# Designed miniproteins, single chains, continued (3): the designs that were tried, part 32

Each design is a single chain, and the fold is of that chain. pLDDT is the mean over its residues in the fold that is shown.

## One batch from the design tools (miniprotein)

Design m9098
Fold by ESMFold2-Fast:
Structure m9098 (fold): chain A 76 residues (1-76)
Amino acid sequence: TANGDGVITEEELFAFYQEHFGMGPEYRPLVRALIAEIDRDGDGVITAAELRAYLASRGLDATDEQVARVIAAFDR
């Protein structure tokens, strides 16, 4: 369980997709690739700032509140 520091890890993102979409271990490389696309520093976690920048690069104007809610959803 995350400690509420405002990051999403590969494990948390994969667990979320496994829980909600029934993804098996064979999809873990795809989750890792998605994190690598968002995580420009290569530390294996997604911060609120990195997620917001990624969404902006896709033409999505996400608010800080929306980004915080997404991160908080992984901190269960």
Scores: mean pLDDT 64

Design m9099
Fold by ESMFold2-Fast:
Structure m9099 (fold): chain A 82 residues (1-82)
Amino acid sequence: SSAERKRKLEEEIRRLEEEARRLQEEIAELDKKLAEAKEKAKQGDKKAEEEYKKLLREQMELSVRLVSLAVKISVLKRELEK
């Protein structure tokens, strides 16, 4: 039924919003590590430069996942509105 479809969509939206919240927390922690690695890299620490590049790639990956989740949530919210 239409009501069952709406309930399932609402449940899926809640799950995706929880996943997005966890990803945002991971990105925030990663941003702190990036700032530290960037500072050390500027002081000539080659190991910190490699770590910074690795963390930057990880940040980009998580950011892409967050954008994909935001798009999916937006689509499902539109479906919920009919």
Scores: mean pLDDT 87

Design m9100
Fold by ESMFold2-Fast:
Structure m9100 (fold): chain A 76 residues (1-76)
Amino acid sequence: SNQDKALEALIKGRQALKDGEYETALNAYETALKLATDPAIIQQIIADLNVLLQKTTNQTLKNQAETLIQQAKQKL
């Protein structure tokens, strides 16, 4: 299901975030957000993206994370 694929992408994003692979994490969170319909998963994506914002100093990655957070909030 799209929900199972969203959860898989979320788990992949979290692992990449933990490993400091921020671009990989952003790509996985974008995939998760496109597929997610469950507010609980959407809220977890927002929380993880806020963690990414605190860990990176790269302005392009910050802008991408902020865009995804706004898109996620629109799905709630």
Scores: mean pLDDT 90

Design m9101
Fold by ESMFold2-Fast:
Structure m9101 (fold): chain A 94 residues (1-94)
Amino acid sequence: SDEELKELARELLEFLKSVLPQVPAEARPALETAMRLLEEVLESEEFDEKKVEQALKAAALAAQMSRATAPEVSAALERKLDETVRRLKEILEK
């Protein structure tokens, strides 16, 4: 499950990298925080669930900040985060 969890984190990181140029300037620090936390998760031997939770919260903040000026990017971020949370729960279930 650690391999699946890290793969999920890598997929999210690549998605965030792809949308970074499209988010408004005020949302970029939150998105960059999410990316940094995901990179730390991927470089660690252990899967840090707390860092993943913090990354998801930071990315959600970036989506919220993007709603007024980039609604399509905000919606895409929210859909990807919802998918990631659902898949994370499925992998962590017994």
Scores: mean pLDDT 85

Design m9102
Fold by ESMFold2-Fast:
Structure m9102 (fold): chain A 81 residues (1-81)
Amino acid sequence: SRIEELEAELERLFKEFKELVKESLEAAKEAFARLKKVAEELIKLLLESDLPPTKQVGRILRAFGILLDAEALLKKAEEEA
């Protein structure tokens, strides 16, 4: 499904982001923008889905958690620069 494709893409982008944040703050910022866009699209599709509310909320919280973790890592890298 498109939702599962976006979840896989979000996981791949988060892994890439974690490597980039160690190498280049500018590259990490660009990767974060892509990650945020994918997370936002995924959350929108989850909200529009016919999934049971409990499963819908769990998957939304996971996507949001990845976004928050990435934001925290980026902020830490900016503060340490």
Scores: mean pLDDT 84

Design m9103
Fold by ESMFold2-Fast:
Structure m9103 (fold): chain A 89 residues (1-89)
Amino acid sequence: MEYVPDEKLKKLLSKVLPEKDTYTLQEIIGALLRIIEKENLADPEDPRIVDARGTELGEILGKDRFDLRNFDEIIEAIKKYTTPVEELP
């Protein structure tokens, strides 16, 4: 399934991905992981924990810290800033 990102998410994704009208969930998650590595947001003692305080990523996720193992929480945050292309009533 493909998703249309909101303007805030689209600006964040443009740091690591080419601009597109739609993205797969895999592409979006992959981009967020690249941003985490590029900006050194992973906790040095536990790299599964991310400190996104004061970053655009933190604003999108709505949290200062989050656990990368909690995929459902990350996916739910992303879905708040996307619209499914194939959402039929």
Scores: mean pLDDT 76

Design m9104
Fold by ESMFold2-Fast:
Structure m9104 (fold): chain A 72 residues (1-72)
Amino acid sequence: SDLALEEEISQLVARLHRAIRNQDQGEIEELRRELQTRFKVSEETIKRIEELVRQGKYPQAFNLLREEYYKT
């Protein structure tokens, strides 16, 4: 459902935020792998999502990830 998708995307953004804040390179690499292989997000889009999360622009990161999810 759309609600389940929104929850999953919110959790991914939250996980990415925590990994970046904690400089957890292993978790960042795992999230990048999940986004690239499982969700088919491009490398360019992953970089944009990471930048938005670093800037605290969570709604923008959420929307960008949601768009990529729909393409998959």
Scores: mean pLDDT 81

Design m9105
Fold by ESMFold2-Fast:
Structure m9105 (fold): chain A 104 residues (1-104)
Amino acid sequence: LLEEAKKHLEEAIKYAERAISLLQEHRDVVPEALEYAQKGLELLRKALEDPENAVKYTREAMEYFAKARELVREKDPEHAEEIVRLLDEAGTHASRARALFLKA
């Protein structure tokens, strides 16, 4: 269970890093979305380092990814499709990790 939770955290981190890379290419369009995505990524990394607080960190990371997705949809619709998909995948894997940590 903890190993599966960590695997989902690692996947969430990979998707978040890919989304951040794309947001950095368009940082002048939605700088606030980049900032929220970076905060979410930092929280996922904290969840890996401190599993006893992972439920809190994954929840907060999901909230930041949700804020980033909303901003990208509203302010950068031309580039939104891939970035939103990557942030959704990061959030989905963070949610799965959180469920596993709650069960442990």
Scores: mean pLDDT 86

Design m9106
Fold by ESMFold2-Fast:
Structure m9106 (fold): chain A 62 residues (1-62)
Amino acid sequence: LSLPEEMIVRNLALKYGISFEEAKKIYEEVREKLRNQRISDEQFLKAMEDALKKYKAEKEKA
């Protein structure tokens, strides 16, 4: 991750109450999934938020 990407990942980890490593893994998975798509930064951020909410919900049910 570049330094700006690390800051985004750290902020998302803090916001959703998960570890930096967990947020980084989700960030990399979303980025790989969307690699071949030209999407806006806003769409990417929304995809990240959706993925993080889903991950947290699944983790809390386990």
Scores: mean pLDDT 76

Design m9107
Fold by ESMFold2-Fast:
Structure m9107 (fold): chain A 93 residues (1-93)
Amino acid sequence: MKVTVYVAVPGKGIKEFEADANDVEGIAEKIHELTGIPKELARLMVEAALTTGAKIALAFGDGSTRKFDSEEELLEALKKYADTAIVLAIIKK
């Protein structure tokens, strides 16, 4: 299943890429490459977002999640948190 992944780390901006949701390890590796966060943390956040079952979800570094009804609301939330928290967003296609 095709997904768009956004990842934000304070001081590093927002990174975007496309992936397959069945390739959790590949998504975690790509997040590690782009941001420098530990691969284990990236994997936990990816799993947290995907296990929500939502089409649009945000995950935080503590494993907490939020669901969104629109990509616009997600992007606004992502920008709000980007300077203060490690956040991951997944949009299912």
Scores: mean pLDDT 84

Design m9108
Fold by ESMFold2-Fast:
Structure m9108 (fold): chain A 93 residues (1-93)
Amino acid sequence: MKGVAGGGGRAVIAGVSGTPEQARKMALNAAKGMEKHGGKVTGAGAYQDRGGASGIADTEEQSLKMAKYAAQNMKEAGADAEYRVGGEVAEPG
């Protein structure tokens, strides 16, 4: 996969957990994943059973890598995680 329109090196990762505490942990793990792959974290947080992080990278390829790594870290924390690069990327078409 590659980044799509609205990207410009941006990534947003969101996931769902069984508890608010787990959602916070996965948001922090996602942020750490972004930083490890050369991204700049612009936000990380949780709301109820949902948590996520957002970041900016220098290229769309790097933003995709940091998004995948962040999603992997969230799953390792026990969350079901989705990732999106460049904001809303999937149009049915």
Scores: mean pLDDT 63

Design m9109
Fold by ESMFold2-Fast:
Structure m9109 (fold): chain A 70 residues (1-70)
Amino acid sequence: MEPLFESTAASPQEQADLADAVLAGGPARIELRGTGEVSPEAQAKADAAGLRVTGGTDEEVDRLIEAFRA
């Protein structure tokens, strides 16, 4: 149960803040079970939020975006 996302934040402070927000929100994982690919829509949402994802469901990407907004 490891986080597979990486922040594209411009500064170390922003990267740490994003990581803390994701961890505080629970076991957030950006991974597709068995596929290893992100849907085009989920990828677009992550890109718009400035996040890099390795794989994941649309719901997991949405959670990351919410954490970034917080």
Scores: mean pLDDT 51

Design m9110
Fold by ESMFold2-Fast:
Structure m9110 (fold): chain A 90 residues (1-90)
Amino acid sequence: SKENAELLKKISELVGEALEAKDNKDYEKMLEYLEKVVEEVGKLDPEKAKQLAELVERLKENLFTDPEKAEELFKEFLELVGETAEKVHE
């Protein structure tokens, strides 16, 4: 639908902002954009949004204690967002 297409565009833009913040080592801003991605995904798929929210929580926990795990969790987050975008139903 047109509404889903506009929402997917917004999600893509928010993911881009999160990636830019990550590249700039602005992890607080990165997390804020990831939380906004979760909110927007929740409008398409509440179940996937719940999984993404859990990944953000785990990423926050590991960000300064286990950087390798944090990087893995960030990649899992992006993969799940991508899967949601590909398989969005009305």
Scores: mean pLDDT 84

Design m9111
Fold by ESMFold2-Fast:
Structure m9111 (fold): chain A 104 residues (1-104)
Amino acid sequence: TLEELKKRLEEAGNDSLEALESLPEPAQEILLAVAEIQELLKETVAKYGELSEELKELVEEADKVLEEASELLRKGSPIEEFEKLAKKLKELLEKIKKAIEEIE
């Protein structure tokens, strides 16, 4: 849900602020995509009051990718796994942007 995603994005942002520059590039790309999604969702909720069903589904998919990324970080997984998640999250970001454009 939107609230669950916001909580994870805020937590990830705070935890990553001091470590961002020391993270592998794909992990940094994940954090940047997460921040952009968070900003788009805040603007959409402020402007329209609620997310469409399509946007809610995309948000759930993004949250699952963020959970996988958090687990990979905790487990010390190879950089290639982060590259896959970064690509998936960027694709979801583009779908979110398109869904928002279809509203307005």
Scores: mean pLDDT 69

Design m9112
Fold by ESMFold2-Fast:
Parts: structure tokens; C-alpha cells; sequence
Structure m9112 (fold): chain A 66 residues (1-66)
């Protein structure tokens, strides 16, 4: 669906921006991935031996990427 395509695009952009930010902080081993689950996107970041997982709606992603 178009909604799923939009969620994938927003999730990818958010993940890419987070990865860039982490690497800019000296975390060269940083990895960020995302998964689309209906109208929600789960972003998983791993850096410096720590794992962080956040679930965001498409609406929240639009606001964060604005």
C-alpha cells in the first residue's frame, strides 16, 4: 500500500540520519536498522555495546524529519 511505502521511506530516512549522527560522534561501529509494522516503524540502533529500540508512528516520524 502507499501508506506502507511512505512508512518505509520515512523509516529509512530516520535510520540513515541516526547512523550519520552516531558516526559523527565517533561511534564508527554504529549500526541502525528499521522494520515497518503496519503504521508503526521500529528503529533499532547498536553502538558502543549498547542497543536501543524505539517504535514510532508515521505521524511521529513526519514531525521528527520536518
Amino acid sequence: SMAEEEARKLGKEYAERRLESLKAQGLEDAEVSFKVEGEEVTITGVAGGKKIEVTLSVEELKELLA
Scores: mean pLDDT 82

Design m9113
Fold by ESMFold2-Fast:
Structure m9113 (fold): chain A 68 residues (1-68)
Amino acid sequence: MKAEEALEKTREAAEWAIEVAKKNPEKAPLALANAELQVLVEASTVDKETAEKLREIMAEARREIAAL
């Protein structure tokens, strides 16, 4: 299902960006930008409810990275 795939891809992208930020702070901006681009693309293909959930997952990832 489209929404489930978008949610899973967004979670994977967010987790990847957090891992990169922890291991290689120099690459954190690029990893975050890549994850944000993926989320933006996915959000454009799903309904408003799902898009809100994708944005929430990304906000959570940003918070984790900011706390490093």
Scores: mean pLDDT 80

Design m9114
Fold by ESMFold2-Fast:
Parts: structure tokens; sequence; C-alpha cells
Structure m9114 (fold): chain A 55 residues (1-55)
């Protein structure tokens, strides 16, 4: 069984992955520009890398 701390960490990872996934969909369907995608995705990718390093 996962500890409460591991569950929260994995929940945060999933939330960031969902946000990145939504941004990719918005880019693919033309709702946001490539510039907007880069600006919004970068901090999420950095956060995801940090969270995964804690596993």
Amino acid sequence: SLTPEEKELRKRILEVEIELGMLRIQLAVGVISEEEFRERAKPLEEELAKLKAEL
C-alpha cells in the first residue's frame, strides 16, 4: 500500500500531467498559439521533473 505522502506526490504528478495534456490538446486544435503553449507548458514540465525526482 502507498503511504499518504506517496499518494499525495502521485496525485500532484497526475494533476500536472493532466494540465500538460490539456495544453497539448488546446495547441493541437488551435485554441492556443505555439508561443502560449511554450510559456504555459515550461513551468509545468519543470514542476513535473521535480515531482518525479522525489519518487
Scores: mean pLDDT 86

Design m9115
Fold by ESMFold2-Fast:
Structure m9115 (fold): chain A 83 residues (1-83)
Amino acid sequence: MKEFIDKEIEKLRKRIEDLLKNEPDDRKLVAKVTGEIIRTIGNVEDALLEKGSTEKEKEKYMKYVNEKLVEMLREVEAKIAAR
């Protein structure tokens, strides 16, 4: 599961970097980034459900996802500030 989450976060990072390069409107950029984050959270929740994860496992891995998303968003915020 952790490796799956790490790969999903890396895919999200690449999609956000493409948005940073191709979307000049900061408001539209923020909306699109938000949509990609929601999609990534949904993909992880679906994977946990399909695996038949327990409530404790779901809570543990969703906490891990949130920690990784916070780290990634700080990097994205720095990149937006640098454009």
Scores: mean pLDDT 82

Design m9116
Fold by ESMFold2-Fast:
Structure m9116 (fold): chain A 70 residues (1-70)
Amino acid sequence: SSDAQLLYEKSALYRRAADYFAAGDMDKGNALAQQAGSSFDDSTPPQLAAGIAEGLAGINRGVAKLLEQS
């Protein structure tokens, strides 16, 4: 479904954001995370932002799979 495709796209954006956050690139990480619907401020440690973005990627992908199986 189109809803599943949007969630897969959000998952991909969060996964890429997590990679940038893990590399310490908060600007690029936030640019991708904002496209997916989240942002992190300058006080957020990059490793924490990476972990949260990875978690959000997993959640969005999991929900997308459930929508495709329905």
Scores: mean pLDDT 86

Design m9117
Fold by ESMFold2-Fast:
Structure m9117 (fold): chain A 80 residues (1-80)
Amino acid sequence: TERLREMLREGERAREEALKKVGDKITPDDIARSERSGLEVKDDDLAIESVYDSIKTEKDPYRKGMGGTILIAAVRARLA
């Protein structure tokens, strides 16, 4: 539970930073695809942790933000 909340906070930070830095390059379709990907992996603990680890090491703000969006969708669905 606490681990999932930490992952959610990191995903939210990653998406917020991406929207600030490259928000003009992020489309509603990009967000929708990332959210759908998160929902597809919501029941896979290892997949969620893999996305979390990925955003911690990702240097590209666009990719980091997309990973953050996937993580947000997956964790929110799991905590619901």
Scores: mean pLDDT 84

Design m9118
Fold by ESMFold2-Fast:
Structure m9118 (fold): chain A 95 residues (1-95)
Amino acid sequence: MEEAIKELQEELGEVYKNGTDEIVDLANAAAGYARGIAVYDPELAEEAYKYLAEKAKEAAEAAKKGDLEKAKEIAEEALKKLEELLEEAEKKKKE
């Protein structure tokens, strides 16, 4: 868990440096969903943090190359996936 969070923080830092405000907002929203998952399901949250770290790295690399459209697409895909995982975790905890 702690290692996954640290890696996510490092990759989000690269997104913040190289992304547009829109990409940064998407990345922050995705990180928020990952933290939400941790409240309901810590094991699923570890997987979510690792997934988001990989996607943040891909988005940052695309942004560094000037491909802001691809960076935004990657961020939107990650946000949608994490939103689905949060909804699943919440549903499981209500039972």
Scores: mean pLDDT 80

Design m9119
Fold by ESMFold2-Fast:
Structure m9119 (fold): chain A 72 residues (1-72)
Amino acid sequence: GAEENRERANNGGAGAAASGADDGAKKASQMSITGGENPEAGEYAEKAARAGAAGDAKKAQEFATLSRIAGE
């Protein structure tokens, strides 16, 4: 079903997974520009955006997660 298709895209489709990760990183990066309270969160968000742009979905997702944690 839909869940299986999404999981498959995340596992095998670097482009599709990078697209999803990039969306999250873009949102985090925009908050950093607006006035990110934690510089570490902004730095990870930027790294996530760059990884997503390079098509490295796994690294983009990892940095996006670190950005969320640091932005607590």
Scores: mean pLDDT 61

Design m9120
Fold by ESMFold2-Fast:
Structure m9120 (fold): chain A 89 residues (1-89)
Amino acid sequence: SSAALYEELAERYEADPTPATRAEIMAEVLLEHARLFEEKYGMTKIAELLREAAKELLKLKDSSMEELNKKAEELVEEIKKAVDEELEK
């Protein structure tokens, strides 16, 4: 279930609360969503955007938490906008 997944991810971060662990968790979530958008909804462009976002977050493993969170927020807004545009078609 989604609740079990979020609990597992929270436990991973609690065990190692670093930007590196947070970036890895975020990337894993984005890659799983990319698979879902492509396989279930046929949204290949959204899936590609999610995979690119995951790669960008992984580049910030050695950054500050503030830099990682700021980049994550920017990527989330870009993805939301792209999803909304596809759903309005």
Scores: mean pLDDT 81

Design m9121
Fold by ESMFold2-Fast:
Structure m9121 (fold): chain A 68 residues (1-68)
Amino acid sequence: MPAPHEALLIAVLEAYQRRRAEEGLTNRELAERAGLSPATVSALLRGERWPSRAELERLARALGVDPS
């Protein structure tokens, strides 16, 4: 089983992919909803760095995913 932090990351990525496909959600819109910079969101979504727990919680809330 993945760690809770890793499980949350997977849920966030799946939610983003779904909303992107259904609504055309951009990384900029996600960043605005999460209170992060678009550059930060782009780097995290591309796997260029691991998100902090706080960044994951912000992304989860912005996508309607339970961060717990």
Scores: mean pLDDT 76

Design m9122
Fold by ESMFold2-Fast:
Structure m9122 (fold): chain A 79 residues (1-79)
Amino acid sequence: ELEEAIEKVQRGEATYEDYELLDKKAREYFDKGDFANALIYSYLARQAADLITDPEKRAEVEKRRAEMRKKANEIYKKL
């Protein structure tokens, strides 16, 4: 559950599955135009990602981060 994933991040125990859940939630808020919550969950997803030691999973995280950064830049250009 989302709350459990947040608690794991705070304890430095988050897994790749916790990262996926938090990243998904950040994207959902971004798509709804709720940028405040999108930023919060994006930050939590980043903290979870920093705990991942598997090189293959870390590469997947970087790919998803690049995608989110591109979306953020598109919003910036529309301002």
Scores: mean pLDDT 77

Design m9123
Fold by ESMFold2-Fast:
Structure m9123 (fold): chain A 71 residues (1-71)
Amino acid sequence: MKPGDLVDVTRSDGITGSGVVVDDKTIKVYFDRTRQTYTATIVKVDGDEILAELQSDLPDKLRPLKGRVVG
């Protein structure tokens, strides 16, 4: 994983989005369903799999984000 890599992301409620890696701690994500952009903090990276947390006013159960690097 490196800055500029594209990430497919999924929220705990099943809503999917697209993101881009900003740095080793940060992803910017966009969800078409809500038309909102969020910053997410990277919690863990395991190969191409990312676990992150959305920085938002969303309920705690909707903040966990699973991502996968796609390019």
Scores: mean pLDDT 79

Design m9124
Fold by ESMFold2-Fast:
Structure m9124 (fold): chain A 81 residues (1-81)
Amino acid sequence: SILDKLNPELRYAVSLFRLAALKVEVETLARQGKISEEQAQEILALIDEAEERMKTLSPDEALELVRRTEDEVLARLKAAL
């Protein structure tokens, strides 16, 4: 994939962007009343925890954490909808 050709700094930046995009989606669903405020807070806390953990990880470990976080967030959103 194109990610395999990016330098480590760009791969890390892509990971941060993916988490930021997830936060925007969760906040949008909450503003539309499609999920409860409590559900939104729990999901946003997972994303915030992943963002903090990324700071101590290699770019490849950060990407794997982001993938797992995306899967967990999507599972919780599907259960909440």
Scores: mean pLDDT 83

Design m9125
Fold by ESMFold2-Fast:
Structure m9125 (fold): chain A 96 residues (1-96)
Amino acid sequence: LSPQMKADVLASMILMAASVAKLMASRSEDPEKAEALEKAAELLEEAAEAVRAGDYDEAIKKLEEAAKIAEEAGDKETAKIAETLKKNVEEFKKEL
């Protein structure tokens, strides 16, 4: 696969994580937790755009912020996904 195709796949995976965060936010009865998960989803969407733009350092930073917010909100699944995606972006950057 070309580097652009790999970046598009990675961005798509990040957008799937954002969708999961939004779903968890919509199902939360805790307004603070819902707001935190919506913020995590926004950061994940911004990270996907950064990957597509070739701004890998910005993507890594936003994925790290999203993972921290999700973990603090108690969504360990979204936090683990964001951490894994951060490692994937770091690895992809090294291969360029």
Scores: mean pLDDT 85

Design m9126
Fold by ESMFold2-Fast:
Structure m9126 (fold): chain A 102 residues (1-102)
Amino acid sequence: SEALREEGLRAIEEAARLADGARTPEQLREAARRAREAIRLAIELVDRGEVAAARELLDRLAPVVTRLARLMERYPELLPLLLDLETLEVLALAKVTVAELA
């Protein structure tokens, strides 16, 4: 559980770093891949009953996804990837919110 939380935090840090340094669509794809990895880890944490840890990951990831959206919208070829990323984030947020209410 702590290992999954730490892995998620590292994925968020990597996504942010890659986004800040991105100059090409390929670099933005790698940043989005790391962001997606963090969302998947948050979902796994919810499935394990570690709701607070999942919430922490999604809260820390939110500004990174916002930054990625702004950068990726400049490249029409990245729009499907951006929509997938934002959809997955919304689904993960819904899952965490439902778990917090249980």
Scores: mean pLDDT 90

Design m9127
Fold by ESMFold2-Fast:
Structure m9127 (fold): chain A 75 residues (1-75)
Amino acid sequence: MEAYFDGLNIPKDQVLAILANYTLNGAQISSLVSVLRHYQNDPKLTGDTIRALAPSVNLDQEAADALAALVKAAN
C-alpha cells in the first residue's frame, strides 16, 4: 500500500486523510492513486474527465469522488 503513494504531488498523510472520507478497498485505492499520479497537476481533469476514466481503471462512484478530491487538493 505505501508504495502506491510514491510520486504523488500531495503528502502521503494528506492523501490518507482525504481517502478516510470514503469507503474504498485496497484495489480501488491502488487504481485511483495510479490515475492521480498521471493527472494530479492537470487543471482540465474535471468531474466529466474523471467519470470517463473511471470505467477503464475499475473505479465506482465512491472511488471517482475520492479521485476528484485528491486532484483538487493536488492543484
Scores: mean pLDDT 66

Design m9128
Fold by ESMFold2-Fast:
Structure m9128 (fold): chain A 85 residues (1-85)
Amino acid sequence: SNEPSPEALAFIEEAQKSKVEKAPGAVSSPLLETLVFTSPTTGKTIVLTVDTEKNKIVGVYNADSGELWMSEELEKLLAKIAKES
């Protein structure tokens, strides 16, 4: 699996220290949760995708710049959800 970039990892670390809110994701599934927070260092809106079974962040998106990181695990989960829909 691909590792998060240093930029994506920094936002993951900020999220652990920030107020994070649940948000509707692009795909509705019990396998994925979408979390949103405002980065205190950049003021940017950051969207996190979480694997609910593993309790693991699997994707990071900046609302202004787009995708910062998509794990292999997220790609597999999205493919699974598409087949089950």
Scores: mean pLDDT 79

Design m9129
Fold by ESMFold2-Fast:
Structure m9129 (fold): chain A 96 residues (1-96)
Amino acid sequence: SVEELKQQLQSNVQKTIDYLRQGNFEDALNFANQAIDTAMTLVERYPDDEEIKQFAVNAIETLIASARFIKALTGPEPKLDEIIKRANDALKEIGV
């Protein structure tokens, strides 16, 4: 259901943030990938629903903001750059 996908997306975003804060960039990237995949699934299944599109966009933008914040604290980290790149690529595919 749409509600289950929204809950899954929120859960994966939160897990990404938690692992980023712990400095566990491997698990952060894994959960960020799952969050992006769920967001893209929401947009693909509900292409004409602007509220669902905005929900997915907000989740992806949260991943970018969180990864950028951690990068500012830690310096260069390839996995943080990968999260930012994949999230930006997803926004471009959505048309943002």
Scores: mean pLDDT 91

Design m9130
Fold by ESMFold2-Fast:
Structure m9130 (fold): chain A 66 residues (1-66)
Amino acid sequence: SGPEIKEAQELLHRAGFYRGPIDGVLDAALREAIRRFERFFGFPGPVDGVPDAATLAFMRRVSQPL
């Protein structure tokens, strides 16, 4: 667990894709929420449910206007 996982949980919770706890733990529910978010918004990289830097940048980009 790390701050990046908590940020992913918070962004997905705000977007309505994740309803679990914001605890910094990457579990199956969080991985599936990330995959669903990536598919729904058309993530250009691999859809593997991993909250890496590219995934977090994508989530931030689609969550906020330019």
Scores: mean pLDDT 77

Design m9131
Fold by ESMFold2-Fast:
Parts: structure tokens; sequence; C-alpha cells
Structure m9131 (fold): chain A 68 residues (1-68)
């Protein structure tokens, strides 16, 4: 599910695993029925922010709002 992939992004970022976080972000992007460039940029920015600030919930909130 999309929520499981978002949680995998958070877990990977918390572990400092950029490649795993990017892989989970790619799976979120591919699961969307009509992915936009805005979604792609948001996911890439979210991975970067999660790696720097793993306890910040704002990147996850932004992703969920864009997917709703």
Amino acid sequence: SLEEEIERMREAARAGDREAALAAADRVYQAHPNPSEELRVTLLNAVAEMLEHPDDDRPVRTIRELLA
C-alpha cells in the first residue's frame, strides 16, 4: 500500500539509507495512477528532508496531501 511505502521511506531515512528511501519513493510514484512532475519533485525533496530531519513529520504530511 502507499502508506506502507511511505513508512518504508521514513524507516530508511531514519537509518540513513538514501538508496532504500529513494526506492520506496519511486514505488509511491509508480503506484499513482497519473503521476505528476509535482509529485516526483515532492517525493525527492521529502527524501532529502527526511534524511536531514528524520523526526520531522512535515514531509510525510505534504506527500499525503498531494496523494489525496
Scores: mean pLDDT 82

Design m9132
Fold by ESMFold2-Fast:
Structure m9132 (fold): chain A 83 residues (1-83)
Amino acid sequence: DAKEALEEAIEHLRKALEALQKGDILSAINHVGDAVEALEKAGHSEFGRELSEQVMTAIANGDTAKAIEVVEEAIKKVEELLK
């Protein structure tokens, strides 16, 4: 069920955002990975891939603010898909 998979994706994205805000980078990476898997199940594999690449690039550059921005925009996109 694509709707259930999108609801799972947004829950993991919200947890990733919380982890990034707390400076828990490892937890954030794990939650982004879970969100990507849920997006793939929902039929949004390209979105999941782009999200993973953008977040991992920001983290590799030490740019936590950019990682937060990327996750916040991903949450908005999933909210639009759930309408």
Scores: mean pLDDT 89

